# Designed miniproteins, single chains, part 31

Each design is a single chain, and the fold is of that chain. pLDDT is the mean over its residues in the fold that is shown.

## One batch from the design tools (miniprotein)

Design m1052
Fold by ESMFold2-Fast:
Structure m1052 (fold): chain A 74 residues (1-74)
Amino acid sequence: SSELEKKLKELFKQALKILSQKISPTQYAAFAVQFIGVLLSKDEEAFELLIEEISKYDPELAKEIRKVWEEIKK
């Protein structure tokens, strides 16, 4: 639903803000590209790469993002 996609976008926005403070600008740019792949193409490989990195800094946020993603895929 559009509500779940909005929730996913907000959670990813929060995660990208955290990553921007923890990783290099070059690494951040690469993850921003993966984020676009998830939003536009439902790219599952890009999603797993993002969740792996996010979980290093905020494992609870990573779990919440995955929960919303699984609901969108139903």
Scores: mean pLDDT 82

Design m1053
Fold by ESMFold2-Fast:
Structure m1053 (fold): chain A 62 residues (1-62)
Amino acid sequence: SEKEKEEERNQTLYDILLATLEKKDPELAAKLKEKAKTMSVEESLDLAMEAMVELVKKEAEK
């Protein structure tokens, strides 16, 4: 169904973001993985996106 495809896409996006976080900030990635166990895919994706934005901002700074 369309809903199942959206969930699959969200899961894929989360996995990609988590992999990037794991390389740049493994402690943050580990914390996010623990929280994800008790959260929805949407909630987990939102947290991962926020962490990603923060990481990108830090990387752009000297």
Scores: mean pLDDT 78

Design m1054
Fold by ESMFold2-Fast:
Structure m1054 (fold): chain A 62 residues (1-62)
Amino acid sequence: SRDEAIERLAEKLGVSKSAVAGALEAYATGDPVVQRVALAELSAASGLSEAEVRALLDEALA
């Protein structure tokens, strides 16, 4: 389920489930400005690059 995907991603990134859920919502809007802010925040919190975070969010939304 989506909740299981959010939990797994939160553990992998070392961030809260609410941070992952919020980023997925922001990313799903399709607004480039909103997406960039969400990617930058998760990148900073996780230590992964924006490109790596983007790939993980794309996989979670597929």
Scores: mean pLDDT 80

Design m1055
Fold by ESMFold2-Fast:
Structure m1055 (fold): chain A 67 residues (1-67)
Amino acid sequence: MKLSPEQRQLLRGILTDGFGLSQQQADEVISFIEREDDPQSIKDFLKSLGLSDEQADHVVDLVNALE
């Protein structure tokens, strides 16, 4: 899935301001989401960066709500 510039900025803000990731880590997550369609792989990657199960689930739900 390819995110719009607006969706990318929104997701970056949530990852950095909401979940405490660095801007570099947020950009890595966005790039991973754009290349990977498997929700479990996305969740595992987010957890590898220090997100909880609940935070990773919220990110997956947000991504699924985007076009």
Scores: mean pLDDT 79

Design m1056
Fold by ESMFold2-Fast:
Structure m1056 (fold): chain A 91 residues (1-91)
Amino acid sequence: MEKIKELEKKREELIKEIKELLEELRELGYDEEEIKRKELELEVLEGMWLIIKGLYNAGLMSEEEYIELSEKILKKLEELKEELKEKKEEL
């Protein structure tokens, strides 16, 4: 389904951008404990996505529910990216 593929592609792009921002912040000497905290937040969001994808593939979750939860995870990823961008601008 086209919408699911678009959401998955957008998530992959956001995860890549977040990982690049975390590496840049680390290279700039940003607080390592805050970086680890943000890395853990990213891992939790990636894990939540894997769970809902598994449930959808197993037929335990409807397409509508999978789309809704995927959009919520994307919003959290976008918020995380914005926070990291703001921290980089302060350095």
Scores: mean pLDDT 85

Design m1057
Fold by ESMFold2-Fast:
Structure m1057 (fold): chain A 78 residues (1-78)
Amino acid sequence: SLALLREIAERELARIREILADLPETVTGDQVVAALRAAGASDSLLAALRARFGDAEVTLEQALAAIEEILEGQVARS
């Protein structure tokens, strides 16, 4: 069910927001990837984030927006 996959993605995004809440407002893409890897995020999500930001400086809101977009893209391709 697409609705179920979207609900799972929304819950995952909420959990990611909690994980990233302890990070500074401005971080590098590598720091976001490291925090999510430690929390058990999928290799596909980590690879997509690395491709988008690399070592670039990003805000927490930019990181969360990118994660949401990636997760929505994965749901759409399922």
Scores: mean pLDDT 76

Design m1058
Fold by ESMFold2-Fast:
Structure m1058 (fold): chain A 87 residues (1-87)
Amino acid sequence: ADEAFERILALLDQAQGLLQQGLEALDQGDVEQARQYFQQAQQVGGEIQELLDKHLDKLTEEQREELFKRAGEVQALFQELYERLAA
């Protein structure tokens, strides 16, 4: 249970870092690099979803609350980068 929770948190941190790098690449005018970071973050997001689907029932209420909070933060960054890439 704790291993799954720690893995999901690590993937959320990884996705956040990739999305921040994508936003920084856009600030530098490197649209191609930003697209690559976005694609990498989408792959990590897929892994997060698979682990949540498999392990959610094994997590404590506190762990689920923390993951949903962190997932919301990461989702906001996904939306920001997506909208900026679409412009």
Scores: mean pLDDT 86

Design m1059
Fold by ESMFold2-Fast:
Structure m1059 (fold): chain A 95 residues (1-95)
Amino acid sequence: SLTVEERMARIQVLLKQIQQKIEEYLISQGMPAEEAKYRALVFQLSLGGEAYVILRMSQKNPALAQQEAERMRKIYTEVYPQVEDLLNEVADVLK
């Protein structure tokens, strides 16, 4: 029922929240602020790029898109378990 544009807008909001939470987590672990910002940005760009491709795929192959969304969720959660709830929301938007 949501358009691709509406799903993309929701993903963008979630990506910003994920980036902020990762940055804050890394700083709390003793990482310098500039490095934490860089690491969080790289993670967000990688996640966002994959989410975009999956969202486009969902129009042609919903079953494959669902499988890839779950794979993405698992892999990215292994890197930063701290953002698992937000990653679950991204995967749900992609279904």
Scores: mean pLDDT 89

Design m1060
Fold by ESMFold2-Fast:
Structure m1060 (fold): chain A 83 residues (1-83)
Amino acid sequence: MELKEEAEKLKKEGEEALKNGDPVRAIQYYIKAADLYEKLGPEYLKEAVEFYRKAADIAEQMGDKPTAEALRKRSEELEKKLE
């Protein structure tokens, strides 16, 4: 399925961005990956939560509190669906 392949690609691009010292791009890639995992359905909700939280942690470390808070809220809402 195209969405799963795109999500995996974005995950890898986020990991490479962090490795290369580009946290802003890492946040962008992880958000896009999380969005696609969420769209893939309930079986990928855990991955969506994981990548929203990773993006939130990076945003927090950068002092981007509004972005971190929005991403934390999103991950918490999705995590509640995991029971």
Scores: mean pLDDT 84

Design m1061
Fold by ESMFold2-Fast:
Structure m1061 (fold): chain A 97 residues (1-97)
Amino acid sequence: SMAEIEEKKKEALELAREYLELLEEAIKKKAAAAGREISEEELKAIEKAKEEILKELEEYLEKNPEKIDEIIELLRFAVEALRAGRSMAELAAELEA
């Protein structure tokens, strides 16, 4: 139904936002590990890229509703992969402290 499609579009966009937030955290952690400070210009570029990606995804899903389930599965996998990588990095840091 159309209502089910709208619910799934919302789920896909929420997963995409979570993925992008985790990716930003990973970028920040990598910079910190290298002893590098992320500039205000880089932070603004990251925010703009996140907004553009979410807008493009929303437009894509509106034009391709048959792809929503596939996109949700891919995003869930990507979120779980980043979360697993973050947990391992946190454990490694704790063991070295």
Scores: mean pLDDT 81

Design m1062
Fold by ESMFold2-Fast:
Structure m1062 (fold): chain A 78 residues (1-78)
Amino acid sequence: LELSEEERRVLHERAGGLQAEMAARVAANPDLPEAEVAEEVARRAAELAEELRESHPRAAELLREQAERARALAEALR
């Protein structure tokens, strides 16, 4: 998918925020299973995709794809 400059910026900011949030969660609970972390990433990425669906639909589509990949990873880690 080709993104506009605005959509790339929004995607980068939102993905960076999610990454920081997950890093903080793992730091607080280092014994969290990797599968559980991947599942949380999938859930959060899907939520961000829904939030951006109308304003930044291409960024939303990439976040939805990321959510699907994270879910597949969670299943593989079980």
Scores: mean pLDDT 80

Design m1063
Fold by ESMFold2-Fast:
Structure m1063 (fold): chain A 99 residues (1-99)
Amino acid sequence: MEYRENILRAAELLGVSLPEETVDRIAELVERLKEYAEKGDIEGAKEAGLRLAEALSGLPVDVAIGLLGAATDPLRGLTGNSLRAATYGISAALNKILS
């Protein structure tokens, strides 16, 4: 699970201690987002994005954005409809964090 390693590295760089359960939850939700995105499921990707924003709730906004970016960085390798679905999911998460 590459997402877990990215989250842990980003948390260390941001000087934040995340509970193991929170790291696992974020990694699980990013994997779920990838699964929906690979199927071109925009609504599934958005739902996963909203769950990601909820998992990051309670963190400072800059930390939440940094962790979201690091966790979803591997999704930049997607193309076509999969990239579009991933972008919708990430945008849903970002919009919720910024609200």
Scores: mean pLDDT 84

Design m1064
Fold by ESMFold2-Fast:
Structure m1064 (fold): chain A 86 residues (1-86)
Amino acid sequence: ARERIRELVERVQRLLAERVSREEALAEFERLEIDDPVWRELMRAILEEDMERFEELAKKLSDEEVLRAAEFTLGLVEGTVARLEA
């Protein structure tokens, strides 16, 4: 689980470096109404590449919840890339 979470986060970071600006990804993220504040901050940490904040927040959640947040964040970034390249 932990290794899979890291792979997803690193994939997000590669897309932010190569395919879409962090500013564009954050703008798309800010349009989302995410009710869970811990989940919202975890996704923000991934997008901002704040790995210290990510690890601290991840300790408060199950590996499954962190995995879901990482998958959702990757989907958001991939969707942003697809929209901008259309």
Scores: mean pLDDT 78

Design m1065
Fold by ESMFold2-Fast:
Structure m1065 (fold): chain A 75 residues (1-75)
Amino acid sequence: EVVENPLLQELAQYLAAHYPELARRYGFDPSSALLDEAARIRLAMLQSELGLPVTGTIDSREELDAIIAAIEAAA
């Protein structure tokens, strides 16, 4: 199922601006908020690599902030 997730798009835009190689590696599209199967799989991979709960989605601003903080800490 394809759903719109604005927080996923915000994450994609953040990565494209600050970590373009990471954005390219995971294939996030900064122009799209669509959480399709491919996006869910890529997000789950990122969450796993960052040691965060693997949900395949971003359901809150708190989850987005945690992902961003984990990326910044790893950089």
Scores: mean pLDDT 81

Design m1066
Fold by ESMFold2-Fast:
Structure m1066 (fold): chain A 70 residues (1-70)
Amino acid sequence: MAELEAELAREKAHVERLEKEYQKNPDDKDILKELANEYSRAALLYFQLGRRDEAEEWAKKGQEYYDKAK
């Protein structure tokens, strides 16, 4: 379980980096796709940890970024 917590922490840090990059390049669809993928991965990790409410929230954000990337 501690390993999944560490993976989640790394994914959250990666999302923070991508969000900063997105603020600099708001029309970059590749960054939006990466944000969608990383949010979805974090959501899966939350779900595996039994944190279903957070998993749903992060999955929703991932879908929003995916829709913006279209």
Scores: mean pLDDT 82

Design m1067
Fold by ESMFold2-Fast:
Structure m1067 (fold): chain A 63 residues (1-63)
Amino acid sequence: MEEIREYLKKQFEEKGEAVTPTLDEAAERFGVSRQAIVDAARKVAEELGATFEVRDGRLVIRP
């Protein structure tokens, strides 16, 4: 779970937005459920004062 948060936060800080792989790919990569990835992204967006959306089966965090 921490790896997902660090991944999203780093992308947001470096690029101004963060995009996950597809939810299925992220679930396999980090060994967690799709719901856990959504929950992690929501928390990161809240901490960054950003918004998140699901687009093409991916989570996107934007200002």
Scores: mean pLDDT 77

Design m1068
Fold by ESMFold2-Fast:
Structure m1068 (fold): chain A 72 residues (1-72)
Amino acid sequence: GPVRATVIAARVTPAQELTGLLEEEVLIPDDPAAAQATMRELSARLKAEGLEPIALLTTEAQREEFEAQLAK
């Protein structure tokens, strides 16, 4: 079945500071072509809102790893 993922996105300032973190759940289809279309639509929407995707998390372990990287 499709993979439930969490996208973390942020506004990146000219100074490369992250502001306004957004967490959004996305359902990624099993079909590779449909998955790519879903990711392109998500990226286009985030870019239109001035947001950059900074992480795509599909498991709790990936979330923990991402949070550990931010703690550096």
Scores: mean pLDDT 74

Design m1069
Fold by ESMFold2-Fast:
Structure m1069 (fold): chain A 96 residues (1-96)
Amino acid sequence: AAMEAEKRALLREIADAAGLAEEERERYIAELVPRTTAGELALTIATGEAARRLRAGADERELMEELLRLAEEVGAPEELIEAMRRVLEEGREPPE
């Protein structure tokens, strides 16, 4: 019960950072609560904070390396850790 409340709070913060409307936010939270772990959500919150730091002029690579360390510390899924490592190795995908 406590863990679900914490996950909902984290997901709400993520949805707010993504600019979702309130109704869409609640739907998004309900969809992702059973599909996410607390560690993954902690990493996602840190990613939102990293985005704010990027707007303040922080280095993208340093932020991604910091997020990778956090992902490893919180026991994030290996698939997520591997994806982050690949982004760092291959560089940024150019937006089209």
Scores: mean pLDDT 68

Design m1070
Fold by ESMFold2-Fast:
Structure m1070 (fold): chain A 102 residues (1-102)
Amino acid sequence: MAEVDEAVREVGRALDELYRAAKTLPPEHQEEALKLVEEISEAFADAVRAYQEGNYDEAIEAARKGIELARKLKETYPQLKEAADRFIEALRRFIEAVEAAK
């Protein structure tokens, strides 16, 4: 549990960095990028909720969806690559911690 709780905090920090990075984009890209970051945020919220309910496989699946959305974000907006890569790494650590908690 302590390892998963730490991973959740790290993902939260990386998500905050993604929001800040998206807000530095030109106005014409900012709305679409923030919408995608919101979808990423929702996938992570689903992962945390599933984990708290004891649905570990569903938590891992939701986290993998978050990784896929973050990959789409960095492909669409290369300026967000560094923030997205840090978020993907944090989510991978969350998945590893959840798998270890089974």
Scores: mean pLDDT 87

Design m1071
Fold by ESMFold2-Fast:
Structure m1071 (fold): chain A 80 residues (1-80)
Amino acid sequence: SKKRIERIIKELEREIKPMSPTALSIWVTSDDLPPRLARLIERLVKERGEDFTIELLQKVAGLSREQARRLIEVARRQLS
């Protein structure tokens, strides 16, 4: 539902917005994400698809499209 996705987006913003650009860069090059962040990314992909999640990560975290795709891939592996 729209209300559910809006809640997930706000939770994602809460996790990412306090982070410095340096911390975000470390996450992109890391094979290990904070478990809460990995689960939020997975939920977004399941409910709205990969392209929506990429665009949201670009908007919220200032990531490139390639960095956003890598983060989704790391989250999937971590939760497998």
Scores: mean pLDDT 76

Design m1072
Fold by ESMFold2-Fast:
Structure m1072 (fold): chain A 89 residues (1-89)
Amino acid sequence: ARETAVASVPGGSVTVTVETEGDTVTITIRAEGTVAAVEAAAKQLQPFFAPYAGWELVDSRVTKLEIEDEEDPNAQVSLEVVLTLRKRA
């Protein structure tokens, strides 16, 4: 099964796609915009991750990372992270 959630705010957006295969899930997080906008959008999507709290992280891949300055809230960010989680027994 595949589920997608999107949070959009002025200056940026975060898209989370969860693909479930048995006891394994692949979570793809895509973020684009300013540091402040991406942070605000990510907070809106935090409840979407609640069902996966406590799952085992099997693999983590950063497939895109472009950050102008992570400490500047107006700096541009382009990020894609793929997480593979497995349900704990």
Scores: mean pLDDT 79

Design m1073
Fold by ESMFold2-Fast:
Structure m1073 (fold): chain A 107 residues (1-107)
Amino acid sequence: SLKEEALRLLESMLREEEELKEEAEKRGDEKLAEKLEEIARLIEEAIKAIEEGRLDEAIELLRETLKLLEEMKKEKEDDPELVRKLQGLIDKVKETIKLVEELKKKE
């Protein structure tokens, strides 16, 4: 279902965020680790919103997540490996927004 697919994408993103946060902490990049933690919190809130049928709130949380990821990508443009990983997360957020918008149209 669209809901199950959206939740799977968000759970996948949380795992990737945790891995990126651990790497940031190992490198002493505390600011990056803090931003990744903020993004993970927004994703967790979006999961809860979707599960509770608060689809408009979920879309707003995902749009905020997208904004923060785009800002981080710009700040880290000199790190091509990190930029590639952030782009993957951006693509997943965009896909999740589309799935949640489709869910809203059918309910």
Scores: mean pLDDT 88

Design m1074
Fold by ESMFold2-Fast:
Structure m1074 (fold): chain A 86 residues (1-86)
Amino acid sequence: SGQQALQLAQEGIRLAQQGNGREAARLAEEAARLAYRSALRGDRQQALQAAQLALRAAQLAYQNGELEGGRRAMRLALRAIREAQR
């Protein structure tokens, strides 16, 4: 759900701020995938919010040295943002 995606993205941001880039990247990926599915179901506003937060978590994970996971999560989050904006 979009609510679950929001929770995962917020948790990802929190973990990244604590220096846990690896877990932040994983949560950002999961949040982005759920946001994408939510957008496909027509819940575009909540999906957009979740995808934007997932992108933030991914960027923070990348800054914490999780380069591959952060880049992957950023790609998925951007994909979810594009779908939510259609």
Scores: mean pLDDT 90

Design m1075
Fold by ESMFold2-Fast:
Order: sequence, then structure tokens, then C-alpha cells
Structure m1075 (fold): chain A 80 residues (1-80)
Amino acid sequence: MTEITVEEAALPGTTESMRRLAETFAELGLEEAGQQMAEAMAKASNGSVEEGVAANKEAQAIFDEHRAELEAAARRRAAA
């Protein structure tokens, strides 16, 4: 997976994803994780293909590792 379009790297990991993840991380009390995610996704959106691949992969790893926590927190917020 070395060939990613700039739009592909930007679309799923841009402002929309940053907002959603940052909000959920804040609710969990994981502000640092939210900030790291926002920075990684900003790099993926801002950079070249190589930078996009590296940054997007990092953002995906952070997101995937915390996905269950994000979903659980979002579910609790929705229920409240």
C-alpha cells in the first residue's frame, strides 16, 4: 500500500476525522491522543504521497488502537 492518492489520504483523514476523533478523545480524557491524531492527519492531508502514506498509517494505528474506546465513549454520550 504505497500508492495512495492525495485526495484519498486527505478525505478520510482530514478535518472531519480530526474533529470527530478530537471530540471523542476529549470526552475520554485523552486530549494528547486526540492532538497526536489531529497532527498525524494534518500531515497526511498537507504532505506529498510519501508523507501521506507515513502519516496516514500512523493516524490509522492510533485510531485503530483506540477504536473500541472511541466507540464505547460515543455510545455512552449518545445514551446520556
Scores: mean pLDDT 62

Design m1076
Fold by ESMFold2-Fast:
Structure m1076 (fold): chain A 87 residues (1-87)
Amino acid sequence: SAAEERAKRVAAQLKKLNEEIEKLVEELSKVLTPVSVGFWKGMLMHMKFAAAAKVLAAETEEEAEEITEETIKKMRELTEDYIKLHK
């Protein structure tokens, strides 16, 4: 059904976003305090849920993938900036 296909698409994109967050949290944990890591993980989780809402509204798999790729790019850029601020 269309609902099952949409659910699978959302789940696949959330998996990609979760994997990126896990990688970024590991990188942050090497250079920042647990408190700073926890704060930034919260920001990344907020970005994930915002992206999930956009993916749910996407009409095509290509649009969903583009939303995910742009979100991952922003997560990486903002995380690099956050690390630089605390070096």
Scores: mean pLDDT 86

Design m1077
Fold by ESMFold2-Fast:
Structure m1077 (fold): chain A 89 residues (1-89)
Amino acid sequence: STQEEKEAEAEKLLEKILNGPTEKQKEIYEEMRKKFEELVKKKGLGEAEKEVSKLKKKILEEDNSLEVEIAIMLGYKEAAEPLAEEYRK
């Protein structure tokens, strides 16, 4: 095995632990992130947070697995952090 292949495997494992390990988690993560960013752009931060909270509840009503919960949480956090800093300025 090449050293580059081993390093790539280690990086994928870190992404799996930190950012969601499955295609389903990645899709939910990206959907939550993009939806929050879109809502902030159109309606502002406060309204976006309310709408995203409703969306989280709706997704969890359809699939309440830990896999889905982790993906929702990480997508929301990633989108919210940089936008919160811009709002404070």
Scores: mean pLDDT 65

Design m1078
Fold by ESMFold2-Fast:
Structure m1078 (fold): chain A 59 residues (1-59)
Amino acid sequence: MSRREQLAAEARALAEQLPTPISLAALKELDHLERNGASEEELERFLAGLRQALATLGR
C-alpha cells in the first residue's frame, strides 16, 4: 500500500468512528480530497483533524 493509500484508509476508518452527521461530512471531504488528487501532506492534515475531532467528540 502506498503512503497516500495508507493515509486515506486510516482517515476513512477514523471518519467512520465519528458521530453522525459529522462522520458523513468527513467521508464526503475525504472523497473530495481523493478525487482532486490531494497530496500526502493534505491527507495528513485531514487525518490530524479527524484525530482531534475524535478525541474531543468520541471516546
Scores: mean pLDDT 78

Design m1079
Fold by ESMFold2-Fast:
Structure m1079 (fold): chain A 81 residues (1-81)
Amino acid sequence: PLTLEQESLIVHIAAMHVSLDNASKRLSTTDPQLASQYAQLSTTFKNAMDLMFTDPDQAKVLYQEALQQARQLDAQIAALE
């Protein structure tokens, strides 16, 4: 059984997964390396979401690690402007 807080977190993780997957697809022709990094990060968020059903504490740790990686990629995108 999931708590309301865990359900809310799953929704946030799912949104990040979809957003990063879409960004990867859009960048695939202009920057294949950056697109690959987005795809990998999208997969990490999906893994965190899946882990919520078996180990919510570890899922939260993975989610926080993925957020830090997202911040690094945001800096790389800013360089593309």
Scores: mean pLDDT 77

Design m1080
Fold by ESMFold2-Fast:
Structure m1080 (fold): chain A 65 residues (1-65)
Amino acid sequence: MLEEAEKIAEENRHLIDSGDVRGALRVMSELARSFGKSFTVTPEAARLWQEKFGLPEEEIREYAE
């Protein structure tokens, strides 16, 4: 489950580096939902996304819930 989501994130690392972070987060959220799971982001992960990609925590949380 989580390992597959991480694998997809790894495969899409190029898109993340090119600034398509929102697209990557959406894909991960939808993938988790397809496995009957919710995509949950820890506070530490949210801070990482803010610092690395400039996304607000509130926006990241929308994909996590």
Scores: mean pLDDT 61

Design m1081
Fold by ESMFold2-Fast:
Structure m1081 (fold): chain A 89 residues (1-89)
Amino acid sequence: APSPAELLRAAAAELKELVRRYAASTDPAERAALLDRMQALAGELLDRLAALGVPEEERLRVAGLLSEALAAAEAGDVEKAIALLEELA
């Protein structure tokens, strides 16, 4: 099974790619679908960390970074979103 560090790095890499695609998209329907995918991936990451026994305090810290990164992406602050996601790994 992947380690928590491997899961965080993989999720951060995928989320950064989705943020860049979201920023590059001019289609509202595509942007909505990309945002839904980012939210789903964030939820899956947190569930997997919980299943691996990662402490609640650390999972809440990760959840906070994910929430702030997604909010920054929605606001069009791509650089901030990427920087927050880099703090996951």
Scores: mean pLDDT 89

Design m1082
Fold by ESMFold2-Fast:
Structure m1082 (fold): chain A 94 residues (1-94)
Amino acid sequence: SEEEKRLKEVALEAEINLGLLRMLYSLLKLIGETEENKKLAEQLDEFIEEAEKKLKEAVKNKDIKELEKLKKELEEFLKKALEGIKSGKVIEEK
C-alpha cells in the first residue's frame, strides 16, 4: 500500500512538472519573436517528447526509481528553461 501510494505521488509530481513545461512551450510559441525563443521552444519540445515516453514506460513498469529520476530531470530542465526565458538565451549544454 505504501509502494502504491509513493508510485501515485511521484507520478503526479512528474506529470505536474511536465505540464508546467508544456505551458512554458505554449508561452514561448505565443511570444516567439526572437531566434533565441524559437531555439528554446525547440529544446523544450524535444525534452517534453522524451520525458512523456519515459513517464509512460515508468508508470507501466511501476518503476518508482525511474519516476523519481524523471521528476528530478523535469525540475532541473524547468529551472534552466525559465532562466533561459528570463535571460533571452538558449539552454546551455554542460
Scores: mean pLDDT 80

Design m1083
Fold by ESMFold2-Fast:
Structure m1083 (fold): chain A 97 residues (1-97)
Amino acid sequence: SKKYELGKLLGKVIRKHFPQYMEEILKNLEKYARIFAVALERALELAGISIDELPINEKAIQFLLFEYLAKHGVTRKDVEEEPDEDLIKGIIEGIKA
């Protein structure tokens, strides 16, 4: 699915830009995948963009996520909905690759 492919790309971005946290992330992979999925979904919500409208593009995902993280940090407390399961699975595979 598109959400799975976006997740894989996000996992790649995480590996590239958070190498110092990779040991911790790999030990708690599902937890961190959910956190980053939630962060992306909140970033999209605040930007007024549907995930279906987001291009499958590394730079676009990186910019959107890092803009959100700079302003709000990484949190699960402010999200009322569960993140998409395909997005989570994609993030896990992208991180592991």
Scores: mean pLDDT 75

Design m1084
Fold by ESMFold2-Fast:
Structure m1084 (fold): chain A 90 residues (1-90)
Amino acid sequence: SILEKFEKLIEETIKKIKEAKSYEELVEVLRELILKLYEAGIPEEWIEKLEKRFQEVFDKAMEENKSVEELREEVIKALEELLKEFKEES
């Protein structure tokens, strides 16, 4: 199912985020996720919502001068919240 593909990609991405040591590595991991979501045929509206949430998280982190560790935690939380929302919509 689309939801199962999405969940797997999110779980794999969370593991990569936990290993990321810099802002640049976090951006690269998230860019790879977006490409994989398009390749997997995930609905465009889900991908757009995820991109918007990432932009909001990064903008806030930059405004508040958050550490890479704090940004990692916020990104993981955003991914977990989005996965829950999409499970409820499916």
Scores: mean pLDDT 83

Design m1085
Fold by ESMFold2-Fast:
Structure m1085 (fold): chain A 78 residues (1-78)
Amino acid sequence: MEQLKKALEELPKVVEEAKKAIENSDISEEEKKKLIEMVEFSAEMHRRLLELLLKGEPQEKIDELKAEYQKFVAEVEA
């Protein structure tokens, strides 16, 4: 439980640091925008997962979140 709380607290800091690293890279502006969007989406999914786990691990809700993530990945690949 303490590890989940730490992960939730640290997530915004990790995301901000990742965004800064992308912004400071020598890649194109188009690639930077794409990577930032992916980082933000992944972070939001992780945040929601951690919140569900902290509430007492509702398996049905975790499965729903995983299905939603898989649908998004499939749409991006299509």
Scores: mean pLDDT 74

Design m1086
Fold by ESMFold2-Fast:
Structure m1086 (fold): chain A 99 residues (1-99)
Amino acid sequence: KKTIENILKEIDAAVKAGRLTPEQGELIKKAIEAAYNGDFDTAIEYAKRALELLGARNIRIEDGELVFEGDFATPLERRVARSVGRLLKEIKRILEAEK
């Protein structure tokens, strides 16, 4: 509970600081919420859309994470995209640890 809430707050802080657009932040939060509720397919859909807005292309799922190609405008966008790609695997790990 607290860990998921903290992740959502970090996304909101990133949007407020200009590190993410509001649209990117909303899609990432929807992916987190869907993953937390066990809706893996919906989580993948929102995460892919967020990655596309960050400049990723050829997005696919491999070994429980989203892998992709892309030329990112900034090192920050590339870092965020990598974090989003690992999102589903990390959320599953958090949920198992909170039980």
Scores: mean pLDDT 73

